# Designed miniproteins, single chains, continued (5): the designs that were tried, part 4

Each design is a single chain, and the fold is of that chain. pLDDT is the mean over its residues in the fold that is shown.

## One batch from the design tools (miniprotein)

Design m16106
Fold by ESMFold2-Fast:
Structure m16106 (fold): chain A 78 residues (1-78)
Amino acid sequence: SHMDELRAQYRALGREADRVIREAERTLSEEAIERLREIIKQLEALAAQSTDPRLKANLEAAVAFLRTVLARLERRRA
């Protein structure tokens, strides 16, 4: 189903975010930080498409968390 596809994308983006965050925390690379911004935008797009309230809430919580991580990384790089 379309919702199963959104859940699969959510899981894939979550795994990628974990890898990118670990890289960014070690290296503070511009590329890793930019990829994290891109992942956040993709999760926001999934949240907008999600009609399942639980999935939407999980996606919105993930976006809020990742924005907090991004802000911390940007401060450490400055």
Scores: mean pLDDT 89

Design m16107
Fold by ESMFold2-Fast:
Structure m16107 (fold): chain A 67 residues (1-67)
Amino acid sequence: ASVDQIAELSKGVVDKARETLDTLSDEEALEETLKYAKEKAKELGIDEEFAERIARVAFRGLKASRE
């Protein structure tokens, strides 16, 4: 995966986390964000475990910013 593909995944994950945190519980928002990250990673040829790590970091950061 290229840096541009990783940036695309990161942007998509942040957008999804923001959307789900506005409409769902924290637990449900995390589950939906992780699911999205894994599916998007498959499309972009990115490792699913790496995508999950990115999603967890992004979600944690967004949740903290809403404290």
Scores: mean pLDDT 81

Design m16108
Fold by ESMFold2-Fast:
Structure m16108 (fold): chain A 87 residues (1-87)
Amino acid sequence: LSRAQQNEFLAFLQLVLDDARENLSEEGVKKLEELVKAAEANPPQTLAEARAVLDRVLEVMRESGAPEELLERWEQAARTLLARLEA
């Protein structure tokens, strides 16, 4: 990934975290904060690494009781982001 693609990816993770703070349990938010911090400290270098981070984010949201509507919205947003990074 280019620096611009890494920056777009990190901005996307921040949007997910901001939305999660209003919609997830405190435990779920803490887990997402840890994932975002890890990605900021070591940004994904490849599309495969970016996919792995997004898959883990969505897994944490699902396990933390995120409403189905919220999950579907972020799954779609993640697919759209990955398509842009792949182009």
Scores: mean pLDDT 82

Design m16109
Fold by ESMFold2-Fast:
Structure m16109 (fold): chain A 97 residues (1-97)
Amino acid sequence: MTIEEEAQRAYDEIKRLLSKPELTVEEQRRLTEAIQRLFDLLIEHPDNPVVLEAAVELARLFPDDKALIDMLINLLEPSTSPLAKRAIEELKRIKEE
């Protein structure tokens, strides 16, 4: 599996679980694990465009979770990548809405 495929699958799993009206204890664990996997990918690959897009899309799924958005911004701030800087600006925009 490529890094891009892993990021996309983690995002798709999160979106699929959030579409359910109620989650079992096992599904709640899977949601937490999928979010953690996406964070791990972001830490290891902060300049990968698919990983960055998945992080921005995660923020769009939880726009009221200011702590989550701040965590994503803080993980990206040490990066000198122009793509990471653009992702930070999108995250700040989502947070302010």
Scores: mean pLDDT 82

Design m16110
Fold by ESMFold2-Fast:
Formats: C-alpha cells, sequence, structure tokens
Structure m16110 (fold): chain A 71 residues (1-71)
C-alpha cells in the first residue's frame, strides 16, 4: 500500500513537471533560455531517480510545491 502511494505521487510529480516544462517552452525567447530549459529537463530526470527512493513526506512536499506553480 505504501508503494502504491509512492508510485502515485511519482506519477503526479512527473505529470505536473511535464506541464510546467510545456509552459516554459512556450515562454522561451532566447537561445540562453532554451539551453537553461534543456538543462532543467536533464536535472529533472536525474532528480526523479533520487525521488523514487525518497521519503513519502518529501514526495508530498514536492508535489504540493509543483501544484502551487501551476496555479
Amino acid sequence: MEEEEREKLIEEIKRIAEELFARAEAAVKTEEERKALERSKEAFEKTMELLKKAPLELLKSVLEGLKELLE
């Protein structure tokens, strides 16, 4: 049951992050901004590997923070 909660949190985090990246991509105007966005995507992929082993409390905190950015 805890693993199901973890998997659900990870999936929601990915979904919201993809939405945020899509919005950022639409707002990019310079080559420097585009490169920064690509670096952020790479950092996100590495962070997801760490989050798979993170405490549930940290996953919940990350998810809530990302939801606030979408509002």
Scores: mean pLDDT 79

Design m16111
Fold by ESMFold2-Fast:
Structure m16111 (fold): chain A 77 residues (1-77)
Amino acid sequence: SGFLSIVEENPDSLDALEAALLSAVQNKDYAKAVEIFELMREKGLTPSRDALLAASEAYEKLGNLDKAEELRKEAEA
């Protein structure tokens, strides 16, 4: 997708990765959302509350309830 191309050009851009993550969740592409979120963590970026909540939804939809709850708690802290 266009967002993924932007992320590939700007791999350390928090804004680009968060936009891609939110877009993936909105499109119900939960596997892609998880992949983008893990890339954020791998690059040492600090996700926003909205990114944490979006990633939590993606993990929950994929059946990883423990990770979903961890991210929800982080977003609410």
Scores: mean pLDDT 78

Design m16112
Fold by ESMFold2-Fast:
Structure m16112 (fold): chain A 97 residues (1-97)
Amino acid sequence: SSIEQEKEEILERLKEILEKRKNHSLTYEDDLELLELQKRFGEIKKQLLSEEEIAKLSEFAQTASEEEVKKKIRELLEQKGDELTLEINNLLEELLK
């Protein structure tokens, strides 16, 4: 599917950014690309989650910390068995630290 292709493209770009970070060669343009990749992945997550799951996450986010929301999203993605989406989510969280 086109979504699977987009997920693979996002993962490849995130791996390149991680390699640059390890080599201390990150540029400001790489930081901007990371934010764009985060936004693109956010749109993919909305397509993968049900309206009920999105509504529950939005309600939870009103009272929960950012870390608690991130944990809840990881748990939901893990429950769906989508290893590629989980790998992207975990790598984005590490890079945005």
Scores: mean pLDDT 82

Design m16113
Fold by ESMFold2-Fast:
Structure m16113 (fold): chain A 94 residues (1-94)
Amino acid sequence: GGGVKEAKGTADLPANTATVEVIADSEKAARSAGQLMAGAAANVPGVKRVEYKVEGNRATVTAIADSGQSAGNAAKAMVEAVERAGGKGEYTVT
């Protein structure tokens, strides 16, 4: 995933949900980064469902988990996937 710029995420522990949005240089780069994030989230134990959406040069991945801890782990995994692709990422736990 070249052309990845930044990712911002939130792990909503009471809702067992993690959402990470990535911004890239192109729709192709956003799609590639979104797929990497979705794959990373799906590999986290306790993640039940992963939603993936691309709109222009932006991709949003939402992971729904069994627990707040698994949601936090999903947010971390998605951000780390963006960082491995050359982007910068951060996430907040609520």
Scores: mean pLDDT 84

Design m16114
Fold by ESMFold2-Fast:
Structure m16114 (fold): chain A 61 residues (1-61)
Amino acid sequence: MDEPTKASDKIGQMVAQGVSDEELEKYIKELEKKSKESAESAKTSLTVIKNGRKHVEEMKS
């Protein structure tokens, strides 16, 4: 069994589960209090996902 989910992987899994953007932002804020590195990783992952969503939405026009 691998290590507990990394922050970036956790963000990806939460998005796949349909978690709201508000909940994702709360998770990142909690990470910032505990670990700056984990928060940076999570923020980067969320930004990549949001950019991907933008491309998908453009295609659905």
Scores: mean pLDDT 70

Design m16115
Fold by ESMFold2-Fast:
Structure m16115 (fold): chain A 80 residues (1-80)
Amino acid sequence: LTEEQQLEAEIALLEIQLAIDKVHMDRLTPQEIEEALKRLDEIIKRLEELAGQSTGPVRADIQALIEEAEKLKKELEEKL
């Protein structure tokens, strides 16, 4: 894979992880919510690192994923 393709693959993987957490949001126990919040923090941190390495449209796409992850994090925090 090219460096660009590898970056895109990593972004796609993080997007899939976000989708999985979102699907199970309404079925989580308080302990599972805390675990999901930790995973979201890790996803956000990695996306921020990738955004720092990216420019133009790719950076904009990553920023959109960060916003989605932060929104999900707030929704989960409200359930505690």
Scores: mean pLDDT 75

Design m16116
Fold by ESMFold2-Fast:
Structure m16116 (fold): chain A 68 residues (1-68)
Amino acid sequence: MSLLEKVEERVKEVLEKTPKDASPEEKKQAIADAIQEVLDEAKNLSSQEVDEVFEFALKLNEEFQKQM
């Protein structure tokens, strides 16, 4: 599984577990925590991998912000 796939899966899992009535700030924090967990687990990332994760995270955040 690619690093980007792990980020996407973790974010989706966290959003599914987050209450639907949660505040936008709470949902944003849940997404940030999910991304941070993936980065912490993959501590020895190359510069290329780090850039790919951040670019992907920005795209996911943009999609979810449209719903929030």
Scores: mean pLDDT 70

Design m16117
Fold by ESMFold2-Fast:
Structure m16117 (fold): chain A 76 residues (1-76)
Amino acid sequence: SKDERVKAWLDRMIKYAPELSSLTVEELKKMSLLEVLEKFSEITGVPLETVIEYFKRILGEDLDLSLPFSDYHLPV
């Protein structure tokens, strides 16, 4: 399910960046990909451009940043 994918991704990300523990699955499911990447950038201090390039390498170069985050095959 979308909930399980978002939760698995968030749990993995929190392991590497504990500051992301303030994020919830419910909030992430309501966000576009761009909004999630902006939030990730703000919390981690990593530049937004770097975060976007990282996701392009994992999810593909043709990322539609306006689509719901939960629609992507998230790296776990």
Scores: mean pLDDT 75

Design m16118
Fold by ESMFold2-Fast:
Structure m16118 (fold): chain A 92 residues (1-92)
Amino acid sequence: MSAEIAKEIFEKIEENREKIIELAREVLGEKAEKLSDEEILTAALQALLGRVLAGASLEEVARHLAEYLKRAGVSEEEARAFVSAVLKLLGL
């Protein structure tokens, strides 16, 4: 069950790579320019695995994501907005 959910999340991210990157630019603005495409996609993957597979709250996932992206100056509120937008994009 958990392995199937993880695979589905990986497939959804791969199918939506360009849309997730554009969403990061829309939500994070200039801060997204300090991040590589792979950093954005890895951040989205970790957030979705934490939220969907580990059952972590949106608040907890946003806090971890803000820490991961702190070099770009991403706040917890911005991380929360990004995670919420990605979940909505992927129908999760």
Scores: mean pLDDT 83

Design m16119
Fold by ESMFold2-Fast:
Structure m16119 (fold): chain A 90 residues (1-90)
Amino acid sequence: LAEETVEALGKAIALLMEQLMKQDPSVTQEQADLMVQQAKAAVQRLIDEGKIDELIAELKGLLDYAKKNNFPQETIEALEKALEYAEKLA
């Protein structure tokens, strides 16, 4: 479950960064890759510290942001999958 949550979020953040790069060409691939790595590390830390409620709150915030900004369905589904795994850790 922990590994699945980290992997699912990594995929969701990668899709988020791809969408942001399409909207703002000043965002570099290096910055996108760094954000994915930082997000995966942050999720792993929250899981290791037992802060699953914080992780769920952050994922809900990202999902709300993606929906309000009309992000692609694939990005929304990836975030929903990450949230599903995080809720199973609770």
Scores: mean pLDDT 79

Design m16120
Fold by ESMFold2-Fast:
Structure m16120 (fold): chain A 100 residues (1-100)
Amino acid sequence: AREAAVAAVRAGYERALALVAAGRPAEEALAALREGAVAALQTLDPALRPEDISTEELARVTLEALAEARYAKLKDEAGYERAMAEVEALAREFARALAE
């Protein structure tokens, strides 16, 4: 279900923020985001195989789910917006690595 997909992306996102806060390498945070995105895509379409999922599609699904999760957390908008900006910065770094 869509709710489960959003929850999977959110879990990866929260893990990525915790890794950044703990001073862990950016690649660990990016891996956490990617893991959440893969889980989300498989929740929406369980017939999807990991090899059928492009890295660009993973990035897009992550950003879409994070945007949806932000609107679902209306009671904590300011804190969520700041966290979203930090994750978007990590997503841009990931996109640059893909463009290499």
Scores: mean pLDDT 63

Design m16121
Fold by ESMFold2-Fast:
Structure m16121 (fold): chain A 68 residues (1-68)
Amino acid sequence: LEAAAARRDEAGQQEMADRLLELADRTPDEIMSALLRMAAAVLKTAPFSEADYDALVEQARRIEEKAL
C-alpha cells in the first residue's frame, strides 16, 4: 500500500530536492533556475509515484548536461 511508498518518498524527495536546489544555484539561466526550484518545491509538497520520480530525475539529468 501507500504506507511503504510514503516512507520512500520522504527520503527520496529530500535527496532529490537538495540536488535540484544545488543545480538551481549553479545555473546562470534564470528560467532554468526557476524550473529547478519549482521542481524541488513540488518534490517536498506532494508525494510522487516511482514513475513521476523517474521523469523528474531524467529532467534533472538533461538540465545538468545542458548546464555543462
Scores: mean pLDDT 65

Design m16122
Fold by ESMFold2-Fast:
Structure m16122 (fold): chain A 63 residues (1-63)
Amino acid sequence: SKEEAMEKLENEAYERILQADDPEEFRRIVIEAVKKALELGFSLDEVARLAQRIADRYRAAKA
């Protein structure tokens, strides 16, 4: 399902950001997740929410 695909993308991004040591690496991870979501047919609004959730998780992990 679309929900399962989105959850997979989100979790894969989370695993990668935990290992990211700099903001540029984090930016690349977000861009890759966004591109994959767009390729899977998610809307710009859904992709924006995905990017925000990844950013929120990153801030929590680095706090």
Scores: mean pLDDT 80

Design m16123
Fold by ESMFold2-Fast:
Structure m16123 (fold): chain A 67 residues (1-67)
Amino acid sequence: MAPTTGVVPGGSGSGAASAAGNAGGDREAQLAAMKAYTEGTGDATVTRDGDRVTVTAGSAVGEGPAA
């Protein structure tokens, strides 16, 4: 056992605040990917083309604006 007493509040503002404009797009992409995995039974592909994110799953497809 190695008790570590180090708190690393990473993603403090840069990780979250920086995504203020991309929060929706980024989260939607993740949600779509997760949904695709669930719908496609773990057969999903996330493709980013320019400012568009497309999530393809064997039986489902999710897309959303990247920014």
Scores: mean pLDDT 50

Design m16124
Fold by ESMFold2-Fast:
Structure m16124 (fold): chain A 58 residues (1-58)
Amino acid sequence: TPAEEEIRRLEAQLEAVRRQYDAAIANETDPAKRQQYQDELAQIEAHFRKRIEKLRAE
């Protein structure tokens, strides 16, 4: 269904974003910037999770 296709795309995007942030965090030496990346990733993950759950509820 269109919702299933969108969920798959969102999950793929989230995994790509996670990989990028994990790499940035692993290579960052400034603790404040590491924390900023972790906070940004958590916010992004929350937004994707909310969107995916709305699509699953359809």
Scores: mean pLDDT 85

Design m16125
Fold by ESMFold2-Fast:
Structure m16125 (fold): chain A 96 residues (1-96)
Amino acid sequence: TAELRERLARLERALEILKSSKDLREALRAAAEAVADVPAIRALLEEALRALDAGDERRAAILYTAAAIALIGDRVGLELALASTDPAIAEMFLPG
């Protein structure tokens, strides 16, 4: 459960960075660093940064939206696992 809480805290931090930053490029970089241990979401954020660097603002917006949706989904999933009164359910998300 401690590792599950730590992961939830990192996802919430990444989502807050994306919501509160006034600089999209800086927000994407910081969020990608915060979710370094979630490779699928990190990849979306890094690809959004590459799209911005290439001048493809529409592709960057699509990838940003996909990353935000994935962050919200992962956060909700972890919150539901933490709210469970069955420790076996939490253990299914954190093998070992």
Scores: mean pLDDT 71

Design m16126
Fold by ESMFold2-Fast:
Structure m16126 (fold): chain A 82 residues (1-82)
Amino acid sequence: MEAARAAAEAALADDPTDPEKQKAAITAFLRALGAAEADAERAAENLVSGENLDEALKIFALAVAKAFPEKREQYLALAEQL
């Protein structure tokens, strides 16, 4: 979590309102949580564009479930519903 947040903050440091910087920050955050690069990039693109939000949220839920085993069952159940 700490490493994921630090990566996102670094990506946004120059211009937090730039959509490309926002995509880079979200991608870095998900990659730090252990998501595959292609999944992280797709989720970041969809979250910033507002398209396919269900798929983006599913990728987020799976990445968080992997990073936090204590809540794994809850996050995996959420991902299966998306």
Scores: mean pLDDT 67

Design m16127
Fold by ESMFold2-Fast:
Structure m16127 (fold): chain A 64 residues (1-64)
Amino acid sequence: SPVAPLKVGEVMGEKAVEALLALGYDPSLSHEEIVFGFQREHGLPVDGVVDEAALAAMRAAEAA
């Protein structure tokens, strides 16, 4: 699972971007555009940090 290595409280870096790309995000976008786009789309704080809600949303998308 590309989401499995992600932890609450970590910055949404390479591992988070890899997980989002695996979930269907556009690979032509910058890492910042992918991260902030995901956070906006899911009504999350646009801070670039993995919170509990962000991790839950990524897990739900992976399970679908």
Scores: mean pLDDT 79

Design m16128
Fold by ESMFold2-Fast:
Structure m16128 (fold): chain A 82 residues (1-82)
Amino acid sequence: SLEDKRKKELEELLQKIKEGDESAILAAKAFTEYLLENLDLYSDEEKEELIKFAEKAKEVAKEVGDEELAKLLDELLKKLKS
C-alpha cells in the first residue's frame, strides 16, 4: 500500500488545487500522466489508494474548472478500474 507520508502529500496536493495553485495543478497533471504510463509499477493495494485519490482529485478539478486535469483523471480511473 501507499505509505502514510504519500497519502499526506496527495491530500496537500488536493488542497492546493482547490485553492487554485497553478503549480499544484500542473504537478497534478504531470503526476496523472506519469501514472497513466506506469500503472504496471503499482500493486493492487496501491492501485486501490490511487483510485481514492483520483476520485477526489477529479471532483476538485471539476470544481476549479480545469477540464484538462479532469479528463486525465477520468482516463486514469477507467484504467485503474479495468
Scores: mean pLDDT 83

Design m16129
Fold by ESMFold2-Fast:
Structure m16129 (fold): chain A 78 residues (1-78)
Amino acid sequence: MKLTPEQVEKIAKDILDAARKRAEEDPENAVEWYQKAADILEKGYKNAEKTNPEAAKIFKKYYDQAKALLDEERARQA
């Protein structure tokens, strides 16, 4: 069943927001939380590419955001 762009946006945002909250509560493992969010979002866009290209674009947008946060957190720990 095809998800609407609005539903996909909410799902992707909720994944990223959950990772941010976990990183704040558990800063020692923040890299791990952002990596998990990035992996989930990447899987989301790759799975959607063939069936729902609009959903794939939204997942990719949040995946790029998760990667940026992951890189920032790695820089803080280095």
Scores: mean pLDDT 81

Design m16130
Fold by ESMFold2-Fast:
Structure m16130 (fold): chain A 85 residues (1-85)
Amino acid sequence: SKHLEEAKELLKEGKGGEAARKAALAADEFARRGDVEGAREAKEVAFEAVKKATKEELPEAIGGAIAAIGSAFEAALRAGKKPAE
């Protein structure tokens, strides 16, 4: 996913808020396909983005992480697997 690669690059640059937003977009993309592994990886990138977020970026990073969690859950439901928490 282009969004996942962009999220990883933003994470390397220390841009936690933007990285989490891009990771959430990647997780949504994977969820639409029932790609549990892709959605899980995007969720993990969003969590790392929250850890690296500055105080100013934290609301955006948390929002992205929550969205990515929801997408990972949707991917698991579409694939008929147990939801990831």
Scores: mean pLDDT 80

Design m16131
Fold by ESMFold2-Fast:
Order: sequence, then structure tokens, then C-alpha cells
Structure m16131 (fold): chain A 85 residues (1-85)
Amino acid sequence: MARLEELKKKLEELLKQLREMVKKKAPISEVEAQYKKLADQANAVLTEARRLEKEGADPKFVREAENFATKALIEGSELLLEAKK
């Protein structure tokens, strides 16, 4: 439980940083590196959510965590595309 919350907080911070980098027109190499960190963190959230599901966690809680990670990946991908023009 606590681990998933920490992973989600880190993912939100990485997404916030990516938004700021794109808004400030940071170099594409830095934006790509930040997106990779975000994608790795989103996969960590998904992995932890699936582990909790196997341990009998509430399906609604697991689905909310999976949706959170998926939305972050989608937004991150859109931000990366915007940075590339």
C-alpha cells in the first residue's frame, strides 16, 4: 500500500517536471530522458498494482492505480510529441 502511494507520487512529480521542460522548450535530448524516467516509473506503478491484485487487493483500487499510470503515459507521450514538433 505505502509503496504504491510512493511510486504514484514519484510518477506525478516526473510528469510535472516533463510538463515544465516542454513549456520552457528544453533540449529534445533532455525531454526524451525525462520521458524515459516517466515511462519506467509508470511501469513500476503497474507492476506494484498487479502484485497487490495477486495478493487480493480491492479490484477498484488496482484499476485506479493502473488508470493513473496509463493516463501519465498517454500525457507524457503527447508532451514528447509536442517537444519534437
Scores: mean pLDDT 85

Design m16132
Fold by ESMFold2-Fast:
Structure m16132 (fold): chain A 55 residues (1-55)
Amino acid sequence: SAGGQALIDAIQRIHDENPNASLEEIGLALGFDDQKTFTEVFKRITGKPPSTFIK
């Protein structure tokens, strides 16, 4: 979906700007309270975990 692609693009941009950023740091930068919540929301929207798109 358009929302899913926008979220994928956002995490890829953060990772490109900060290649050493952890998934927790990326989630916090996007306004999530913790990595678990970020991963659950990301999987709900995109169908895959965020680690799939930033390696």
Scores: mean pLDDT 81

Design m16133
Fold by ESMFold2-Fast:
Structure m16133 (fold): chain A 90 residues (1-90)
Amino acid sequence: SLEEILFEQLRLLYRFYKTKNLEDLRKALRLLIEAAEREGSFSYAESEKEARIDKLVAQAEKLGEEFLEKVGELLEEALKLLKLSFSDLE
């Protein structure tokens, strides 16, 4: 379901936040694009998806700690809205 895709996306984003492993960020972004496509917003070609993912991963590498700070803020807000804790993502 869309809900399951979004939950797995949050788990991968949290893993990236803890480990700084860019592969987990790539996986989280891929699931986010899949969620957007399922919502009916637009269907992307595979090359367009990879290009968008590559751009954001490059930005994450460039910004470093600043990017991680924004990811942390996003995770805290998402968990608060869902009434979950970080332990629910482990």
Scores: mean pLDDT 81

Design m16134
Fold by ESMFold2-Fast:
Order: C-alpha cells, then sequence, then structure tokens
Structure m16134 (fold): chain A 86 residues (1-86)
C-alpha cells in the first residue's frame, strides 16, 4: 500500500493548496479522486492515511465553502466505515 499512501498524501496536498488559493474547482477534483481511491482500497494503512488527510483538510476548508466541508466529512465517514468493516 506504500504507493496508495503516497497518492492519498499527494491528493490531500493538492486539495489543501487549491483551497488556500480559493480554487474550489481544483479542490473538488482532488477530493473526488481521493474518494475514488478510498472506495477502491481495503488496505487499513491507506484508510488511516486518508483519515489523517481528512483531518488536515477540515482545518484548511474556509467556512464559506460549505459544500466542500460536507464532501470532506463524507470522505471521513467513508474511510471510517471501511475501516470498521475490516
Amino acid sequence: GEELIKQVEELVKEAIEALRKGDFEAARESLDKLGDLIESTTDPKVLEAALKGVMELLKAVPDEAKDIILRVIGLGLLAIGKLLDL
């Protein structure tokens, strides 16, 4: 899962950078890719990395971007659900 952990970390980084720039379209694209990766994995280390990334993303999302906050929360719930099913 090392390559997938790297992909999670890169997508989280890209989303945070996009949010800092106010590029909400780029942020949504990175979050969609992160969601696809979480959906496709059963590796608990990848899911743990995704949860860590979700916590970092929640700190980076501006209050006005409510749709993005909800997306990030959804990713966290997805990762938690998958971890509990393992």
Scores: mean pLDDT 86

Design m16135
Fold by ESMFold2-Fast:
Structure m16135 (fold): chain A 74 residues (1-74)
Amino acid sequence: MDAVLEQLRALAEQALAAIEAGDYRTAARLLKEMARLAAEAGLADPAAVARLLGTPVEELAEFLREGQEILAKE
């Protein structure tokens, strides 16, 4: 799980930076990758992932939900 948590943290930081830069295409790709990785690790609850990563629950939970929606469309 440690490698997955580190990867999720790195992706979350990159997604936040992309959103702040207005690069929604990169942000969408990163959010989708986060959702995919979290699902593969059995982490279906965005709030639980946000707690583990120590990021603002409000922001990260929303990003993970958005990524899950993008994944569901594919």
Scores: mean pLDDT 68

Design m16136
Fold by ESMFold2-Fast:
Structure m16136 (fold): chain A 92 residues (1-92)
Amino acid sequence: SMEEEMARLAREVADAAAEAGQEEELYRLAREAYRAFLASKEAGLAVLGDMQRLPVAEEVRRALELAQKSTPEQAAALAGLTYELARQRVAL
């Protein structure tokens, strides 16, 4: 299902960021992306595009591709799942 695909991809992005030592930066950017997607799909896609500069560009590229195919609600859900996972990992 789309929900299972989104959850898997959110986990892959979070895991790749942890392996790269970029958990705090992912938390900051995922929060920004989620807020942007709540405003509009176009704003969220722009933030995801900027996230490709992280050393997890391949996982972010897959998230961007999925978000482009998704409804605005699905894209916001993907960003929200990624944000929640990143938040949990930086919360000690």
Scores: mean pLDDT 80

Design m16137
Fold by ESMFold2-Fast:
Structure m16137 (fold): chain A 115 residues (1-115)
Amino acid sequence: AAALEARLREAVRLAAEERRRVLLVFHSDAPAARAEAERAAAEARAAGADVVLTLAATDLPRLAEAAAHLDRGQRNADIADAQAAIDAVLRELAPGLYERALAAGHLATLVVGAA
């Protein structure tokens, strides 16, 4: 957990302070969601993203609420709730840096639910 939190914090810092193009992909444990996350990551790298991190929401205890929403399916409401929970966690992990990264336009998040 601590190592993944450190990786997320560093990715946010790179977007906020070094103006790197960063994509964070959070997915459910469903095989289809993982495959979609891997495709999105490959497309982002091809489009010039400097840093792309993919993780299952279940990999971090702090993301338990997001994981529950993602497991409910691919509906826009469940994805929006998962994204709100992820945004809250990223603000807690990287206070000041997350808001700076968003304002700079160098950080994007993608959320992939179960089929």
Scores: mean pLDDT 82

Design m16138
Fold by ESMFold2-Fast:
Structure m16138 (fold): chain A 89 residues (1-89)
Amino acid sequence: SLAEEAKKLLEEALRLAATVAPGDVVIELSRLASEAIDALEEGNYEEALKYAEKMAELVREELEKNPSEKLKEALKLVEKAIELLKKLV
């Protein structure tokens, strides 16, 4: 399903970002990803979309300070999840 694909994209984005981002950023990304995934599993697609968008914003902010290929890939995965979530809202 689109929801299952969005969940996997968010999980993979977090995994990639966690390898290069600072610990405080990883903690916040993990919180946002967990909130998005919980909302997805409850069928609350609007809330899932809001948390995924916040996750993308945080990745973009970190990418300005740390222009790593893994963070660029993480951002692309979150943006793909957002596009799938928009189809569910």
Scores: mean pLDDT 90

Design m16139
Fold by ESMFold2-Fast:
Structure m16139 (fold): chain A 71 residues (1-71)
Amino acid sequence: AVATVTLEGADAAQMERGAAAARAVPGATGASADPKNHTITVTGEDGDAAGAAAVGGVAASRAQGKSGRLE
């Protein structure tokens, strides 16, 4: 099964991180980023696995954007 996620305003580095994180999710068989269309395409064993992997990838791509928080 395949899930496609659009990341409006994401740069190429954020999209590559999202695709790499999605590929690491259990049940994901592949993930690829398309910076030209701001999309990440995730392939999974079934629709639920592909969807879960896409959600994980989106979360990971955004987690790098710390704004103003004290470390």
Scores: mean pLDDT 68

Design m16140
Fold by ESMFold2-Fast:
Structure m16140 (fold): chain A 62 residues (1-62)
Amino acid sequence: SAAAREAARRELAREIADRLLSSTDKALREELKERNMSFNSTAEGLSAIWRDGKLSPREKLL
């Protein structure tokens, strides 16, 4: 269902955030902070992450 897909995308976004926060790359951490302000567990935030190419091939499938 669409609701199930949205829930999966939100969980994926949380996993991406956790991965980026564990990065030693300062630029990646700053990018995550900017996205989190607009992300707010929304599809818009996930789309912004997609556009900026921060998703792995598996993550882009959601």
Scores: mean pLDDT 54

Design m16141
Fold by ESMFold2-Fast:
Structure m16141 (fold): chain A 57 residues (1-57)
Amino acid sequence: GLEVQKQVARAELEELQKKYGISQEELDKAYAEVEAALDAGDYDKAGQIMKDLEARA
């Protein structure tokens, strides 16, 4: 369900934080944006937020 998708997204963002040294503030902001996109059913936007974060690291 949606809660599982949010949990997976958070785990993936935490791995990006460890790999690229993203700050806790940037991680929390990215997660909030991904969670909002998932709640809206906008999976393309959620994926794009994660790609943008990785590209900036």
Scores: mean pLDDT 77

